# Ledger of designs, part 49: designed miniproteins, single chains, continued (3)

Each design is a single chain, and the fold is of that chain. pLDDT is the mean over its residues in the fold that is shown.

## One batch from the design tools (miniprotein)

Design m9679
Fold by ESMFold2-Fast:
Structure m9679 (fold): chain A 94 residues (1-94)
Amino acid sequence: SIEEVVKETLERVAELVLELQERYGLSENQAKALMHAAQEAIELFVENPSLSVDEIVELLRAEIRRRLPDLPQEVLDEFLERFREILEEFKEKL
């Protein structure tokens, strides 16, 4: 079901956020903001399947920058690159 694929995808995003939090020493607030922004991006993609992965990733970039202006650029770039891979796999399962 779509609900099961969304759940699996959100679990993969949660694992990514926890990995980056451990490796880069992100605060709990930074980790939560990344998770919330990614969840909203996945929900947007489910509601608008005509949007490209590139379009969703760029919307997510803007949202993360707005919520976390002090997030190091290297963390943002790595998160978005790995999120893109997760979202491409998600798209193939839809």
Scores: mean pLDDT 88

Design m9680
Fold by ESMFold2-Fast:
Structure m9680 (fold): chain A 71 residues (1-71)
Amino acid sequence: SSAVRRAAELLVGLARKELAEGASAEYVATTLADWIKRDPFLAAHQDEVLAILRERLPAEVAERLERELRR
């Protein structure tokens, strides 16, 4: 959905900014996972959000994020 894509793109922008400012892939992945789990809309659309983030972010961040989201 357009709403899911918009939300995922906001997360992409925030993640890219953090990485550009020197944050580690682990920190970025953990922060994204926390936000996704705490937001009822993002949590309900977790698989779609993760698919978009995998395409738009470095593989190391995406792999760590997937592990964090699986508990």
Scores: mean pLDDT 86

Design m9681
Fold by ESMFold2-Fast:
Structure m9681 (fold): chain A 75 residues (1-75)
Amino acid sequence: EPVPLPTDEQLDQMGAALIARASKYGERAKALAQELMELVRQYVEAVRAGDEEKAKEIEERLAALQRELDALEAA
């Protein structure tokens, strides 16, 4: 059975929590969290559309942004 994708409400809640957390680490971290959530929404859309290539590209970009955000939280 296919794994259920997050709902728009769940994405909104996740986004609000991530941005609130990142805001503690400065404006750059907040901006990265916002960009990461935009890519998460694009990823969900690509998966729903069956665009596996686009989903893979977005996964790579998400991993890069997460590393950048983690680096700011560690600094």
Scores: mean pLDDT 79

Design m9682
Fold by ESMFold2-Fast:
Order: structure tokens, then sequence, then C-alpha cells
Structure m9682 (fold): chain A 74 residues (1-74)
């Protein structure tokens, strides 16, 4: 069984990048995935951490980060 140990979302206002760090455990092995995107971080979360999207725990922070990036590019 895969288990999510830690999810971290960071938005850098200077670079406009949204960084998503996901730590998972499978069969006692820890796997760390880091995704950096200014545009498609929500899509990446939905594909790699669907449970966090479904329970809403991460969705609002990712959406807020994406909107902040859009306002900065505008």
Amino acid sequence: MEKILKVKVEYDAETGNLTLTIEREKDGKKIKVTLTSAVDAYGAVKNHVPEAVEDGSLTENVIKGAKAVEEKVK
C-alpha cells in the first residue's frame, strides 16, 4: 500500500513558481517527488496525489498559488 507521509506547497512570489513536494512510502521505501511549475501544478497534483485533491486538503492552496502566478504574469 502506498501512503502519503508529507505534502508541502510553496509559492515563490519573486520567481512566480509553485513548488509541490510529496513524500510517499511504499513497502517501507520512502519516495520523494518535487514538482515546480508556474502553470500546471494543479494538474500535476491531481495526477500524482488524487486523494489530497479529493479531500480538499491541498486544492485551495494550489489554486491560490496558480491565481497569484496568473496575476503576476498579467
Scores: mean pLDDT 56

Design m9683
Fold by ESMFold2-Fast:
Structure m9683 (fold): chain A 65 residues (1-65)
Amino acid sequence: SDDLKKVLLQEELPEKYKGLSAKDAITTILIENGVDAEKALRLANALAPLVEVGQGSEEMVKIAQ
């Protein structure tokens, strides 16, 4: 989703995700896009550190879908 791509690329998030950690934002976006809560949390735990080190890429966005 475009919102997930924005989190992974460290772009400006919609206000509804403002103030959330990268992990919480990714988890919420994945759940809103129909991902199971347990799977969403696992993916968020894997992707949040990559956002923090600036390694978010289009390839990671495709894998997260």
Scores: mean pLDDT 67

Design m9684
Fold by ESMFold2-Fast:
Structure m9684 (fold): chain A 78 residues (1-78)
Amino acid sequence: MEKEEEMRKKAEEAEKFMKEMIEKKVSDSELVKLAKEALKNKDLFMLGAVGAAAAKLKESMSQSSLDEIRALLKEASK
């Protein structure tokens, strides 16, 4: 029950952030910048949200930007 409550709050925040990024149609450079800031601040939930937003926006993004965000996600998992 305790873990469910924490997961729910973090999931809600991540979902809200993801939707905001998609609605604003943020540029490749902005998503990469947000991913780098999240990694610098050790905010894994924010980094995950940026990754999810990039996946939804992948059709309008360059492959190099997608690869950079994926690399940042993998770095955070280590």
Scores: mean pLDDT 75

Design m9685
Fold by ESMFold2-Fast:
Structure m9685 (fold): chain A 80 residues (1-80)
Amino acid sequence: MAKVIADGETGEYKVEGDGEKNEKVKEAGKLLALSLKNGGTAKGAAESLRSVAPEGVEVTAEGNKVTIEGSAEAIGKLGE
């Protein structure tokens, strides 16, 4: 399982678990954090990601943060 946390206030992202060595997962986290910092809302981003998320991927929004949880392979597909 991989976990990506993007913070819209700071523009920073964190990758935990199996995603740490996966460049597609890191790129997805980086792009999400930049989008949120540049005027996106965490809730809006989470709703958009849920509409395209593959099976087994969970997307949650809390405050300024969006969390994506799932397999590294499934999260990597969101960056395509």
Scores: mean pLDDT 77

Design m9686
Fold by ESMFold2-Fast:
Structure m9686 (fold): chain A 67 residues (1-67)
Amino acid sequence: ETLEAEVESIDEFVEFVRKAGLPVTVVAEGPRGALSDTVRSLEEAREFAEKVKDHLGFPMKVTATRV
C-alpha cells in the first residue's frame, strides 16, 4: 500500500513513516526538489527527515511505499 501526506515538520514526517510501517521507501518532494530513501527504523526516518529539511525545506509532499 502507498500512503501520501503533506508534512510541515520533522515530527510529522516521523509520525507519517510510523503509520506507513517499516521498512518503507519514502519519496519527499519539497520546494527545492525531491529525495528518496528506504528507511528501516524510526531513527533512520528522523535522520532522513533532518536531511530532507536541510535540502528541500518544508512543507513537503511525502509518499511511502512499503517494501
Scores: mean pLDDT 81

Design m9687
Fold by ESMFold2-Fast:
Structure m9687 (fold): chain A 70 residues (1-70)
Amino acid sequence: MSREERERRARAVGEAALALGASREQAEKLVEILIERDLDPYDAEQTREAALEAGLSERLAEQIAGLAAL
């Protein structure tokens, strides 16, 4: 996928994380990890791992990954 498409998807996932109760710092870190590591923000496994690395709880990481995969 293009960097532009990845940035668009990563921002959407970051906004969803904020809406579900992640801090601004956690959401920004999640977006950074998704972009810099060339991950697919709409892949549930990759997004869950990135969310955990960004400091989100297991529950919140699962919720975000589930939404991203839809």
Scores: mean pLDDT 81

Design m9688
Fold by ESMFold2-Fast:
Parts: C-alpha cells; structure tokens; sequence
Structure m9688 (fold): chain A 74 residues (1-74)
C-alpha cells in the first residue's frame, strides 16, 4: 500500500539523518556542554521516532510524541 511505502521511506530518511550523527555531534560540541546536551536529546528523539515507525504505531501516537518533543525542547 502507499501508506506502507511512505512508512518505509520515513524510516530510510531517519536512518540517513542518523548516519550523520558523528558529524553533528562534533558540530554541537563547539557550542559547549549545552550544545552537546541538546544534540544528544535530539538524537535520542530521532531514534525513538524511527522505532515508532518500525513498530507501525498510529499516526495519532506519532503526533502526540511530536507535541511532547516540542514542549521538552524548551
């Protein structure tokens, strides 16, 4: 189905982002401890989002996760 193809494409896109983790971490460390902390939070959020897509959770659950992330990043 089209939705299953989109789910797989989302997983692949998140994998591509995670493949840049090392370069992103080096860049974030230049902003000191705060930058490192925010980057690690972002990477864990991306990993959790990928796991949600892999488990086939509902779009409603993904939306709720996104809202929670928006609140936490402050």
Amino acid sequence: SHMEKLRQEMIESLDKILSKEAVGREAAERYGEEGKKKFEWLIEAIKELKEMFEKGVSLEEIEEFAKKLEEEKK
Scores: mean pLDDT 81

Design m9689
Fold by ESMFold2-Fast:
Structure m9689 (fold): chain A 83 residues (1-83)
Amino acid sequence: KQQQIDSRLGQLRSLADAAAGLDPELGRQAVEAVDEAGKAAKQSVDKAKQYLDRAVELLGQADPALGEQARKVADQTVSILES
């Protein structure tokens, strides 16, 4: 379970790095949101969901296509956390 979560968070971080190439401030905030989601995932699924939703929102502001990809990865991450 943890390895699968780490893999999905790594994918989200890669999307945040791509967003930083388009908008450095949005990319930085998205990386912070992904890191906070990873920390929250160990204690609270609901709090992890909030940080994942923020990361998706920030990535979507940089590029709608990145936001759509991030939503799919975030939903997969949530499914693993709830299993």
Scores: mean pLDDT 82

Design m9690
Fold by ESMFold2-Fast:
Structure m9690 (fold): chain A 83 residues (1-83)
Amino acid sequence: TRAEEALKLEEEILEKLLSTVKDPEMKEKLEQLKKEFLEKLREFLKALEDPNASQQEIDKLEQEVLEKHKELLEALQEARAKE
């Protein structure tokens, strides 16, 4: 429930940020990166709630979330620069 609320809030924040981008190519790229980030974040949060999840699985998902987050932030910075 709290994880679902956090995911919804993150999605709403990202949606609002993406709404300021008017370049169609950049908007499509950001929508794809947003989807990939949110999917990885959901997987990571689910693994944290699973008592049978291995530390290796959790560490791998954490790295994947951080990498997707970095990709999204870099693309957002690029979109902002192209105002």
Scores: mean pLDDT 80

Design m9691
Fold by ESMFold2-Fast:
Structure m9691 (fold): chain A 81 residues (1-81)
Amino acid sequence: SAEERFEAALAKLSPEQQALARELREVAEKLVRATMEGDRETARKYGEELSRLLEEARATLSPEQVTLLLQAIIAIAGRAQ
């Protein structure tokens, strides 16, 4: 599952990198929820926060790690209700 792929990707990261990856997932899920609820202002704020966290992730993680995490997060967030 996407959740299992996310946890597998996390297992190879440091505790600090795991915290960052979990925050990316949380913000992505909040963005999808705000978008589904039609809250454009909240969706914009979470979108900006997600962009900032993604920049931080790209600075601290390998491109392969970022790709695997994003693929899992997108799959998980797309199922969030």
Scores: mean pLDDT 83

Design m9692
Fold by ESMFold2-Fast:
Structure m9692 (fold): chain A 76 residues (1-76)
Amino acid sequence: KITLASEVELDLKEMVKRVIEERYKAGLISEEEKKKLLELVENDELPEENLALVLAETALKLIEIGDEIDAELLAK
């Protein structure tokens, strides 16, 4: 398989995509915002800083709302 560093990077992108979908389901972002964010992630155009911020912000919002989302995926 891919090296650990590359594997973690790919896994992070998949987690961000899932988190964006769950944000939309929770009503935290609009459909247009979801499409924009997913497209940026898919094309590797989302800056790493924004990836970390999206993960951190979404983890906090999901905890506060108490949705059935596994926040452990965002812990690392």
Scores: mean pLDDT 61

Design m9693
Fold by ESMFold2-Fast:
Structure m9693 (fold): chain A 67 residues (1-67)
Amino acid sequence: GPGARSGAAAEAAARAGDYAAASTGGHEMQKVAKTPEQAAAGRAAERAGRAGDVEAASIYGRLAQKA
């Protein structure tokens, strides 16, 4: 679904070191989140991407796919 797609895109961007794309992906996850868990993962990914924490952004993007 859209949440899984956004999570996968955020994870891929973070792995590539594209912090801006990872932040954007985390923000988009929040908009399509169907659960509070997905929304929280999206917020965490956006925050990590803004901070340049690619490892954390990757982890949260992956968590959104599982939620």
Scores: mean pLDDT 70

Design m9694
Fold by ESMFold2-Fast:
Structure m9694 (fold): chain A 63 residues (1-63)
Amino acid sequence: SALDVLRSLDEAGRRVVTRTVMEKAGLSGPEGERIAQTVVDKMVSGEIAPEDAVAEARRLAAA
């Protein structure tokens, strides 16, 4: 499943997913990267579904 793939991601894989979340959510810079990393951590922990990642990143950026 997508969750199993996310849970097995090494640091390099997590960087790729973080960049994808940033690009899709329209985030940039160190703050955008921090938000995207937080969202990736939430996906890996199962707190959010992968399909909700971009929406969660936008929500955190607006807060």
Scores: mean pLDDT 77

Design m9695
Fold by ESMFold2-Fast:
Structure m9695 (fold): chain A 78 residues (1-78)
Amino acid sequence: MVELTDAEVDDIAAGARGAIEQARELANKVPEHKDEYLKQIEELEKRLDEAVANRDGIAGASVLIQAAVLITDLKNLL
């Protein structure tokens, strides 16, 4: 397969950052276990930064998926 370009990795990273931001907004609205969810979001941010630094589009896509799952879980709690 063709290797992902820097632009493609950046696009994945932008999507993941957007999803993380949405998850953070939702986590701030949860009255219980808010600190635990915010900690998970911090871990996702760190993993995304590492994926971008390594130009690892697969790791970036994994963070995007994890953030999307977290958004769904948080919405189900609200």
Scores: mean pLDDT 80

Design m9696
Fold by ESMFold2-Fast:
Structure m9696 (fold): chain A 66 residues (1-66)
Amino acid sequence: SMQDIIDELKKKYEEELKKAREEAETEVNRAMSQGIDLEEAQKRADERVKEKKGEMGSKLYEAIKS
């Protein structure tokens, strides 16, 4: 059913966001070890998480709209 597809997409959305946040923390630490300052590293990480939220939100919206 469409509800099953929406539920699966929501689960994928939550899992991908959690992974993106974990990857962002790892990237901040890696960037700092390469001489990038904390503020810049955090800004880059935040932008990637924001982009991922937008992407997943669009996918969820399209599934609901169908």
Scores: mean pLDDT 78

Design m9697
Fold by ESMFold2-Fast:
Structure m9697 (fold): chain A 100 residues (1-100)
Amino acid sequence: SLEEIKQRALKGLELLKKLYEVAKPYMSEEEQKEADELLERLEELVKKLQEATTIDEANEIMKEIDEVVKRLMSLINKVAQRNPEVAKKIQEIMDENAAA
C-alpha cells in the first residue's frame, strides 16, 4: 500500500542515519562532505515521498531514493572495509533491525 511504502522509507532513513553515525568518525573530510550531501538529498526525497498521493508517484520517488541509498551505502561499506570495528557495529545494527 502507499502508507506501507511511506513507512518503509521513514524506517530506512532512520536505519541509514544510524549506520552513518557509526561510520562518520572514520571518514575523511571529503567522504563526510559527500555523505552529508547524500543524506540531505535522501531526507528531501523521503519528505517528498510523504506528500505522494498515488502509488505511481511514490514508486518514481522510491527509484530516486534507491539510487541515493545505494551511493551512501557504497561509501559506508568502503569505510567498513578499512575498519573492522565499524563493520562489526554496522552488522550489530543490521541484525537488530532485522529482528524488529
Scores: mean pLDDT 87

Design m9698
Fold by ESMFold2-Fast:
Structure m9698 (fold): chain A 96 residues (1-96)
Amino acid sequence: SEKLERLKEALENRDYETAEEILDEIVENGSKEEILEAVDIIYQRGVEGVKNGDLETLENSIRLLEKMKSKITDPEIQLYIEIQIGILDIMRAVYS
């Protein structure tokens, strides 16, 4: 997906304004598969933040996941995002 590649690039550049705009478009117009892939991209970005001691990347990854959860009405996707946030919160507490 071109949107998912643009999301990765925005996150790598710490362009969180552009990342949020892309995520809003994915949540509004994307398939369930594309939404879940976007969640996984943000989650992996958060994990890399932990590995590298990059708290800014970790905190922004959690923030973006929380924003996605707030805009999604599908309870399965909401639960999936909640689990990913929970894992990142545990990592933050243990490794920060």
Scores: mean pLDDT 88

Design m9699
Fold by ESMFold2-Fast:
Structure m9699 (fold): chain A 83 residues (1-83)
Amino acid sequence: MEEEELKKAEEEMEKLFKEELEEAKKKGEKVVQAVEIFEIGSKYLFKAYKASKEEIVEALKKAEEELEKKGLKLAKKQKLKKP
């Protein structure tokens, strides 16, 4: 596995999902949450492709904090009840 490839994929994924999140916000929170979860899973999958269930759960928490610092948030700033 190439470390450089993993870092590049992470940056590209982050840029793509930022655009997708802005579009998803217009379509409803359920879509926003799906995009955010997909990004979190993909991003950490490339970094820890041999992650266990515990590592995946921890990755979700860390990724959510990272997303919040970047101006993204998993459905907390929008209402999920009205997509």
Scores: mean pLDDT 56

Design m9700
Fold by ESMFold2-Fast:
Structure m9700 (fold): chain A 96 residues (1-96)
Amino acid sequence: MDDELVRLEPSMGRLLATVMGWEEVPEEMTLGEVREGLRKMLKAEYPESLRLDVGEDVLYIRKDSPLGALVGATEDQDVSIEEVIDRLIEKEAERL
């Protein structure tokens, strides 16, 4: 649920707090806040991957890039930013 509380690694918490414009780093965030933070982070950290001809909601991901490895891309592809966020949350949940 988007209102489910998620505990964050301190480095990730600091990054998301900075991206969200928060003055303090939370120990926990709601899943909805994590999704919004990741959305803003992806746009800030990977602006080169944003498809301006399609809009901010699509990232061009190369299979040989760090982001491609992170999302399990088997080919160079356009991926919605929401799908990237879903894959990142799923991978983090598998690690915990």
Scores: mean pLDDT 69

Design m9701
Fold by ESMFold2-Fast:
Structure m9701 (fold): chain A 85 residues (1-85)
Amino acid sequence: SELEELLRTAIKAVRAAIEAARAGDEFALEVAIAFVRMIRGLAKTHLGEEGKELIELLDEAIEAGEARDVERLEEVLERLEELLE
């Protein structure tokens, strides 16, 4: 499904954000956050109400990434992985 495809892509993007934030790699973090923003836009366009929880998690990931909050990014990742199952 489109939801599963976007969830798998979101998980990869959030993992990239965690790695970049842990490494202090500001450019890699900006790229990862930009990718999360793109996935959010696609979810809003293609999933509508079905994508609401995914969109909320992506919003949390963007905020956490901008704050360099690795713990919050890890919490979002776990919730995305649960949603995929």
Scores: mean pLDDT 88

Design m9702
Fold by ESMFold2-Fast:
Structure m9702 (fold): chain A 55 residues (1-55)
Amino acid sequence: SKEKEVEELLKKLDEVDRQGALAHIEGNQAEVDRYLAEAKELEKKIKELDPSLKL
């Protein structure tokens, strides 16, 4: 269902945000930038499926 797709994307976004935070702590700017780009794509997909969600 659409709700399950949103749930799975939110789980992926949470993991990407967690990995980005770790990269930031380690001072790896290239990895921070990569995870930020991945997070933006996931947020876009989530908003397309459920535009009422605030991220």
Scores: mean pLDDT 84

Design m9703
Fold by ESMFold2-Fast:
Structure m9703 (fold): chain A 65 residues (1-65)
Amino acid sequence: MDEAEMIGRVAEGAALAGGLPREVAERIGRFARDLVLAGMDPREAGRLAGERLQEAADAAGVTPA
């Protein structure tokens, strides 16, 4: 599995584990994957995906895990 695919799946899994709907989790995972594919460092892409996950959780009214 390439690194972009891996980070995307990890971000999606984290969003699902945090109680976000599958559609939102898939968008966060795709966002992280696309950042790595665009040449962003995987650690930086993960950080930005984590920020989007937190924003989505706050908007959905779920508590941060």
Scores: mean pLDDT 78

Design m9704
Fold by ESMFold2-Fast:
Structure m9704 (fold): chain A 73 residues (1-73)
Amino acid sequence: SPREELVRILRETARKAQEALAAGNYDEALRIVDEGERRVDELIAKHPELTPEERAAIRAAVDQLRAWVEAQA
């Protein structure tokens, strides 16, 4: 389902960003978040059946991950 795929993308993005930060690679962590955001936006665009609440929650999760990475600088 698109919901399951979105959750998978977010979890992969968060794990990879955390790994990059643990390795001291801040620029790589931001690149990973940017790629995850693009993948999320693409999937949302292809699935109009996603509720506004589901779309908002996923976008908020991406924004929170980005803010967390930026705070590590």
Scores: mean pLDDT 85

Design m9705
Fold by ESMFold2-Fast:
Structure m9705 (fold): chain A 95 residues (1-95)
Amino acid sequence: SPADRAEAERLVRQIEETVKAIEEAVKNGDYLRAGVLTIALLGILFVANKRFGVFSEEELKKISELANQFTKDPEKYFEEFKKAVDEAIEKLRAA
């Protein structure tokens, strides 16, 4: 429906803005801020999945595991985490 499309687009925008904020935090060495924003990002993804059902349980678990690895070692895991989030955005856009 138009309302579902508008909500999906709103969630995509929130995810993209949060990812950009995480990238800036990592660039500035603000790993505490990056960690807090990563928790917020996972919350947005869980809300999106509850509404649209676009992610499997395995996909959500994988993103959560990558988020945990990223928060422990941001420099090593940022690229893999960002790739997983970008794939999640594409699935949401298809909803």
Scores: mean pLDDT 83

Design m9706
Fold by ESMFold2-Fast:
Structure m9706 (fold): chain A 111 residues (1-111)
Amino acid sequence: SMDEALRKVDEFGKKLRDEILTLAKNLKASPELTQKMLDIIDETIEKVKQLVLDGASAEEIEKVANDGYQKVLDLLVKEGLITEQERKQLFEDIKKKIREEALAIGGLLKK
């Protein structure tokens, strides 16, 4: 159902925020940089909610979530907190989780 899909998006958003807070803490990111990372995730989750309301596919949801997470990682490379190789590894580590969450959300829209 739509309500269950939106609830699942909120749960996914909370998980992504928790991942980013852990990453920021481990990298000793400034409060200002941490807030920029969280703002990217919050914008990404708002886009995912709009996709859910529009009846988008799991593939469209996955793409938007991947793009949002990659923007956070690109910011960390730009700020010198991670290398390009670490960026690739961190993205590979989360890709499966993003796909599984997108499939779960998309499945709720189709019943």
Scores: mean pLDDT 88

Design m9707
Fold by ESMFold2-Fast:
Structure m9707 (fold): chain A 83 residues (1-83)
Amino acid sequence: MSEGEKLLLEAEIKASLAAMMVEIAKRSENPDPELLKRAIELAEEAIRLAQQAIDLDPSLKPQAQGVIEYAKEIIREAKELLE
């Protein structure tokens, strides 16, 4: 696995964890703001790692761009739940 591929994998894992946290919050009658803030932090970190993966290996751009778009959607949903 290349260095870029390792960063992309870490970005995918962090985005998935962020999505799970948002889903848990959505199922609560009173969404936990700290859980939502943590989800935003993980999604933002996923975006940074995916961008670094593109910088190291431009051939990963299509996959990394998908992760970036997914993470941006997670951030949007989390912010909506925070009001």
Scores: mean pLDDT 88

Design m9708
Fold by ESMFold2-Fast:
Structure m9708 (fold): chain A 86 residues (1-86)
Amino acid sequence: DPVEEANKLLEKGDEYLKQGKFDEARKWYERALEIFKEIGDKKGIARAYFGLAQVYRKEGKLDEAGKYFEKAMEIYKEIGDTSFEK
């Protein structure tokens, strides 16, 4: 199940992000993003973009963080979920 596999990759990203392992966190979020894009899962795409935004934010890369937050929020607005606008 591609959705289940991609969700497990998001969970790995969250685990590495919590540990401050930013390079590993980014790799897992990027892999999840690729799967969600292939299957057209808009919620999954938004969640992966949000994860990437959090990685860049914690690294102090605020411009990159802002771009990924914008991408996530745009998708969440499209699907009727605005809870991640902030």
Scores: mean pLDDT 84

Design m9709
Fold by ESMFold2-Fast:
Structure m9709 (fold): chain A 98 residues (1-98)
Amino acid sequence: SKSDLFKQLFSASSTEELFEILQESPNENLRVLAAEYLGGLFLTPEQIETLAKIAANEPSALVREAARRALESLLGVYSIIGTPELVNAVKEALKTLS
């Protein structure tokens, strides 16, 4: 699919470049896909906090929801294969959105 093609393109990008796309791209659909892709990656606590700020403050409701869904996906993934510190970082991020 088109989404799968963008995921292949994103695999060549750094996490920092994905956050740049999420925050700066004029293409809302590309920003949504960047957020979805970030939801499958190992992020630093600072990057998790940045994702939470986007989920809270982003003007686009579609991008805010995608960032929130990414955090929910990260909680699921990190609860199985992450560290307690990463699990706690995502839990605290999600609390700021409730």
Scores: mean pLDDT 83

Design m9710
Fold by ESMFold2-Fast:
Structure m9710 (fold): chain A 97 residues (1-97)
Amino acid sequence: MAKEIYEEVKENIEQAAATVYQYAQTTGISIEEALEKLAEALLKEGIKEEDVKELVEKIREEIERHRAEFEAQMEANVAAAQKAGIKSPALEGYLKK
């Protein structure tokens, strides 16, 4: 299970980067704090520290490469949710920012 999650994230760094960015924005924490939480979860699952550090760095680099695109996608998702009348803790957290 743990290795399967690690391999899935490793194979789809772009999706992992988008997820980390969205999580940070909706919870009001920094991207670095979101990456630290991901690193802690992977370490707790028994993934080696070296492998976790490499994965986190790749995700950080991917976020920086696509920052403007991720921001645009998040803004569009929030606007769509507001128009649909969706009430969620994540959306409320983002809007209070």
Scores: mean pLDDT 72

Design m9711
Fold by ESMFold2-Fast:
Structure m9711 (fold): chain A 65 residues (1-65)
Amino acid sequence: SPAERAGAAKTPQEAAQYGWDLAREVGASPEGQEAVARITQAAVESGMDPETVARLVREAAEGAE
């Protein structure tokens, strides 16, 4: 899934793209898509482990309607 791909991403920018893809899949607004991408990028930049990043991205996408 995009959440697992975000956790496994090689760069924060790649992770942000997967966060955006997930937010789009759940029907979030453009602002919600940007917010999830930003949260995903920040999590990876902070050195969070892949499983934590995947969980955070799923929670952010669910809340970003």
Scores: mean pLDDT 80

Design m9712
Fold by ESMFold2-Fast:
Structure m9712 (fold): chain A 66 residues (1-66)
Amino acid sequence: SDAEIDAELARLRAEMRKALVESTDDQLPEISRRFAPRYAELIARRGVRAGETIPGGSFVKPAPPP
């Protein structure tokens, strides 16, 4: 159910927050690559809510090539 996905999302956010707290800017792209696909998948399964289009705040999206 959506509630189960929300709970999984909250757990994922907690894990990512923990990783971000212990990481530096150097590790942010790797953390984003690790967690962002899972986060996006869970949101897609549940359905995107208003303001939930892109993981923000604790999440770092990959930068495009220069």
Scores: mean pLDDT 67

Design m9713
Fold by ESMFold2-Fast:
Structure m9713 (fold): chain A 91 residues (1-91)
Amino acid sequence: SELERLLKEALELAKEALKLEENEKAKEYLKQAIRDIEKILTEKLSDSEKIGLLASAISNLDMAKKLGNEKTKELAEKAKELVLEALSILE
């Protein structure tokens, strides 16, 4: 599905950002965003549960973007854009 494609792409970008990041707080926000996205991809969830996890992922990616290095800022912003697009499909 388009939703699954967007979330898989966002997950890869967030994982790449995590590999390159040295700031411990930014890493924790990236790890939480990764967990939120993975739950949507691996669990059978209602649309309302998916919306909650997408909102959580957006918040966590935004915090990682604010605290992270320049490359992780770029990757987290792109991941956030994909998660926002995924959220728009469910609304």
Scores: mean pLDDT 89

Design m9714
Fold by ESMFold2-Fast:
Structure m9714 (fold): chain A 72 residues (1-72)
Amino acid sequence: KSEELEKELEKKQSELKEKIDKNGTIEEMLKALEDLKKFLEEKKSMDPETVKKKLEEIEEQKKIIEKLAKES
């Protein structure tokens, strides 16, 4: 069900964030976010509004990482 998929996705996003924070280069962070975005775009069994929201969150995270990289 979409609720279960959403919860699993949130868990995966949290795990990804922790993994990136500990070990990732900026390039690896951006690649991981792009892979997750592609995965979500292919998930037609999820609620479209949930997918759209998660895709927007990923794009926002990418922009933040790119901005931090540029300023750092």
Scores: mean pLDDT 69

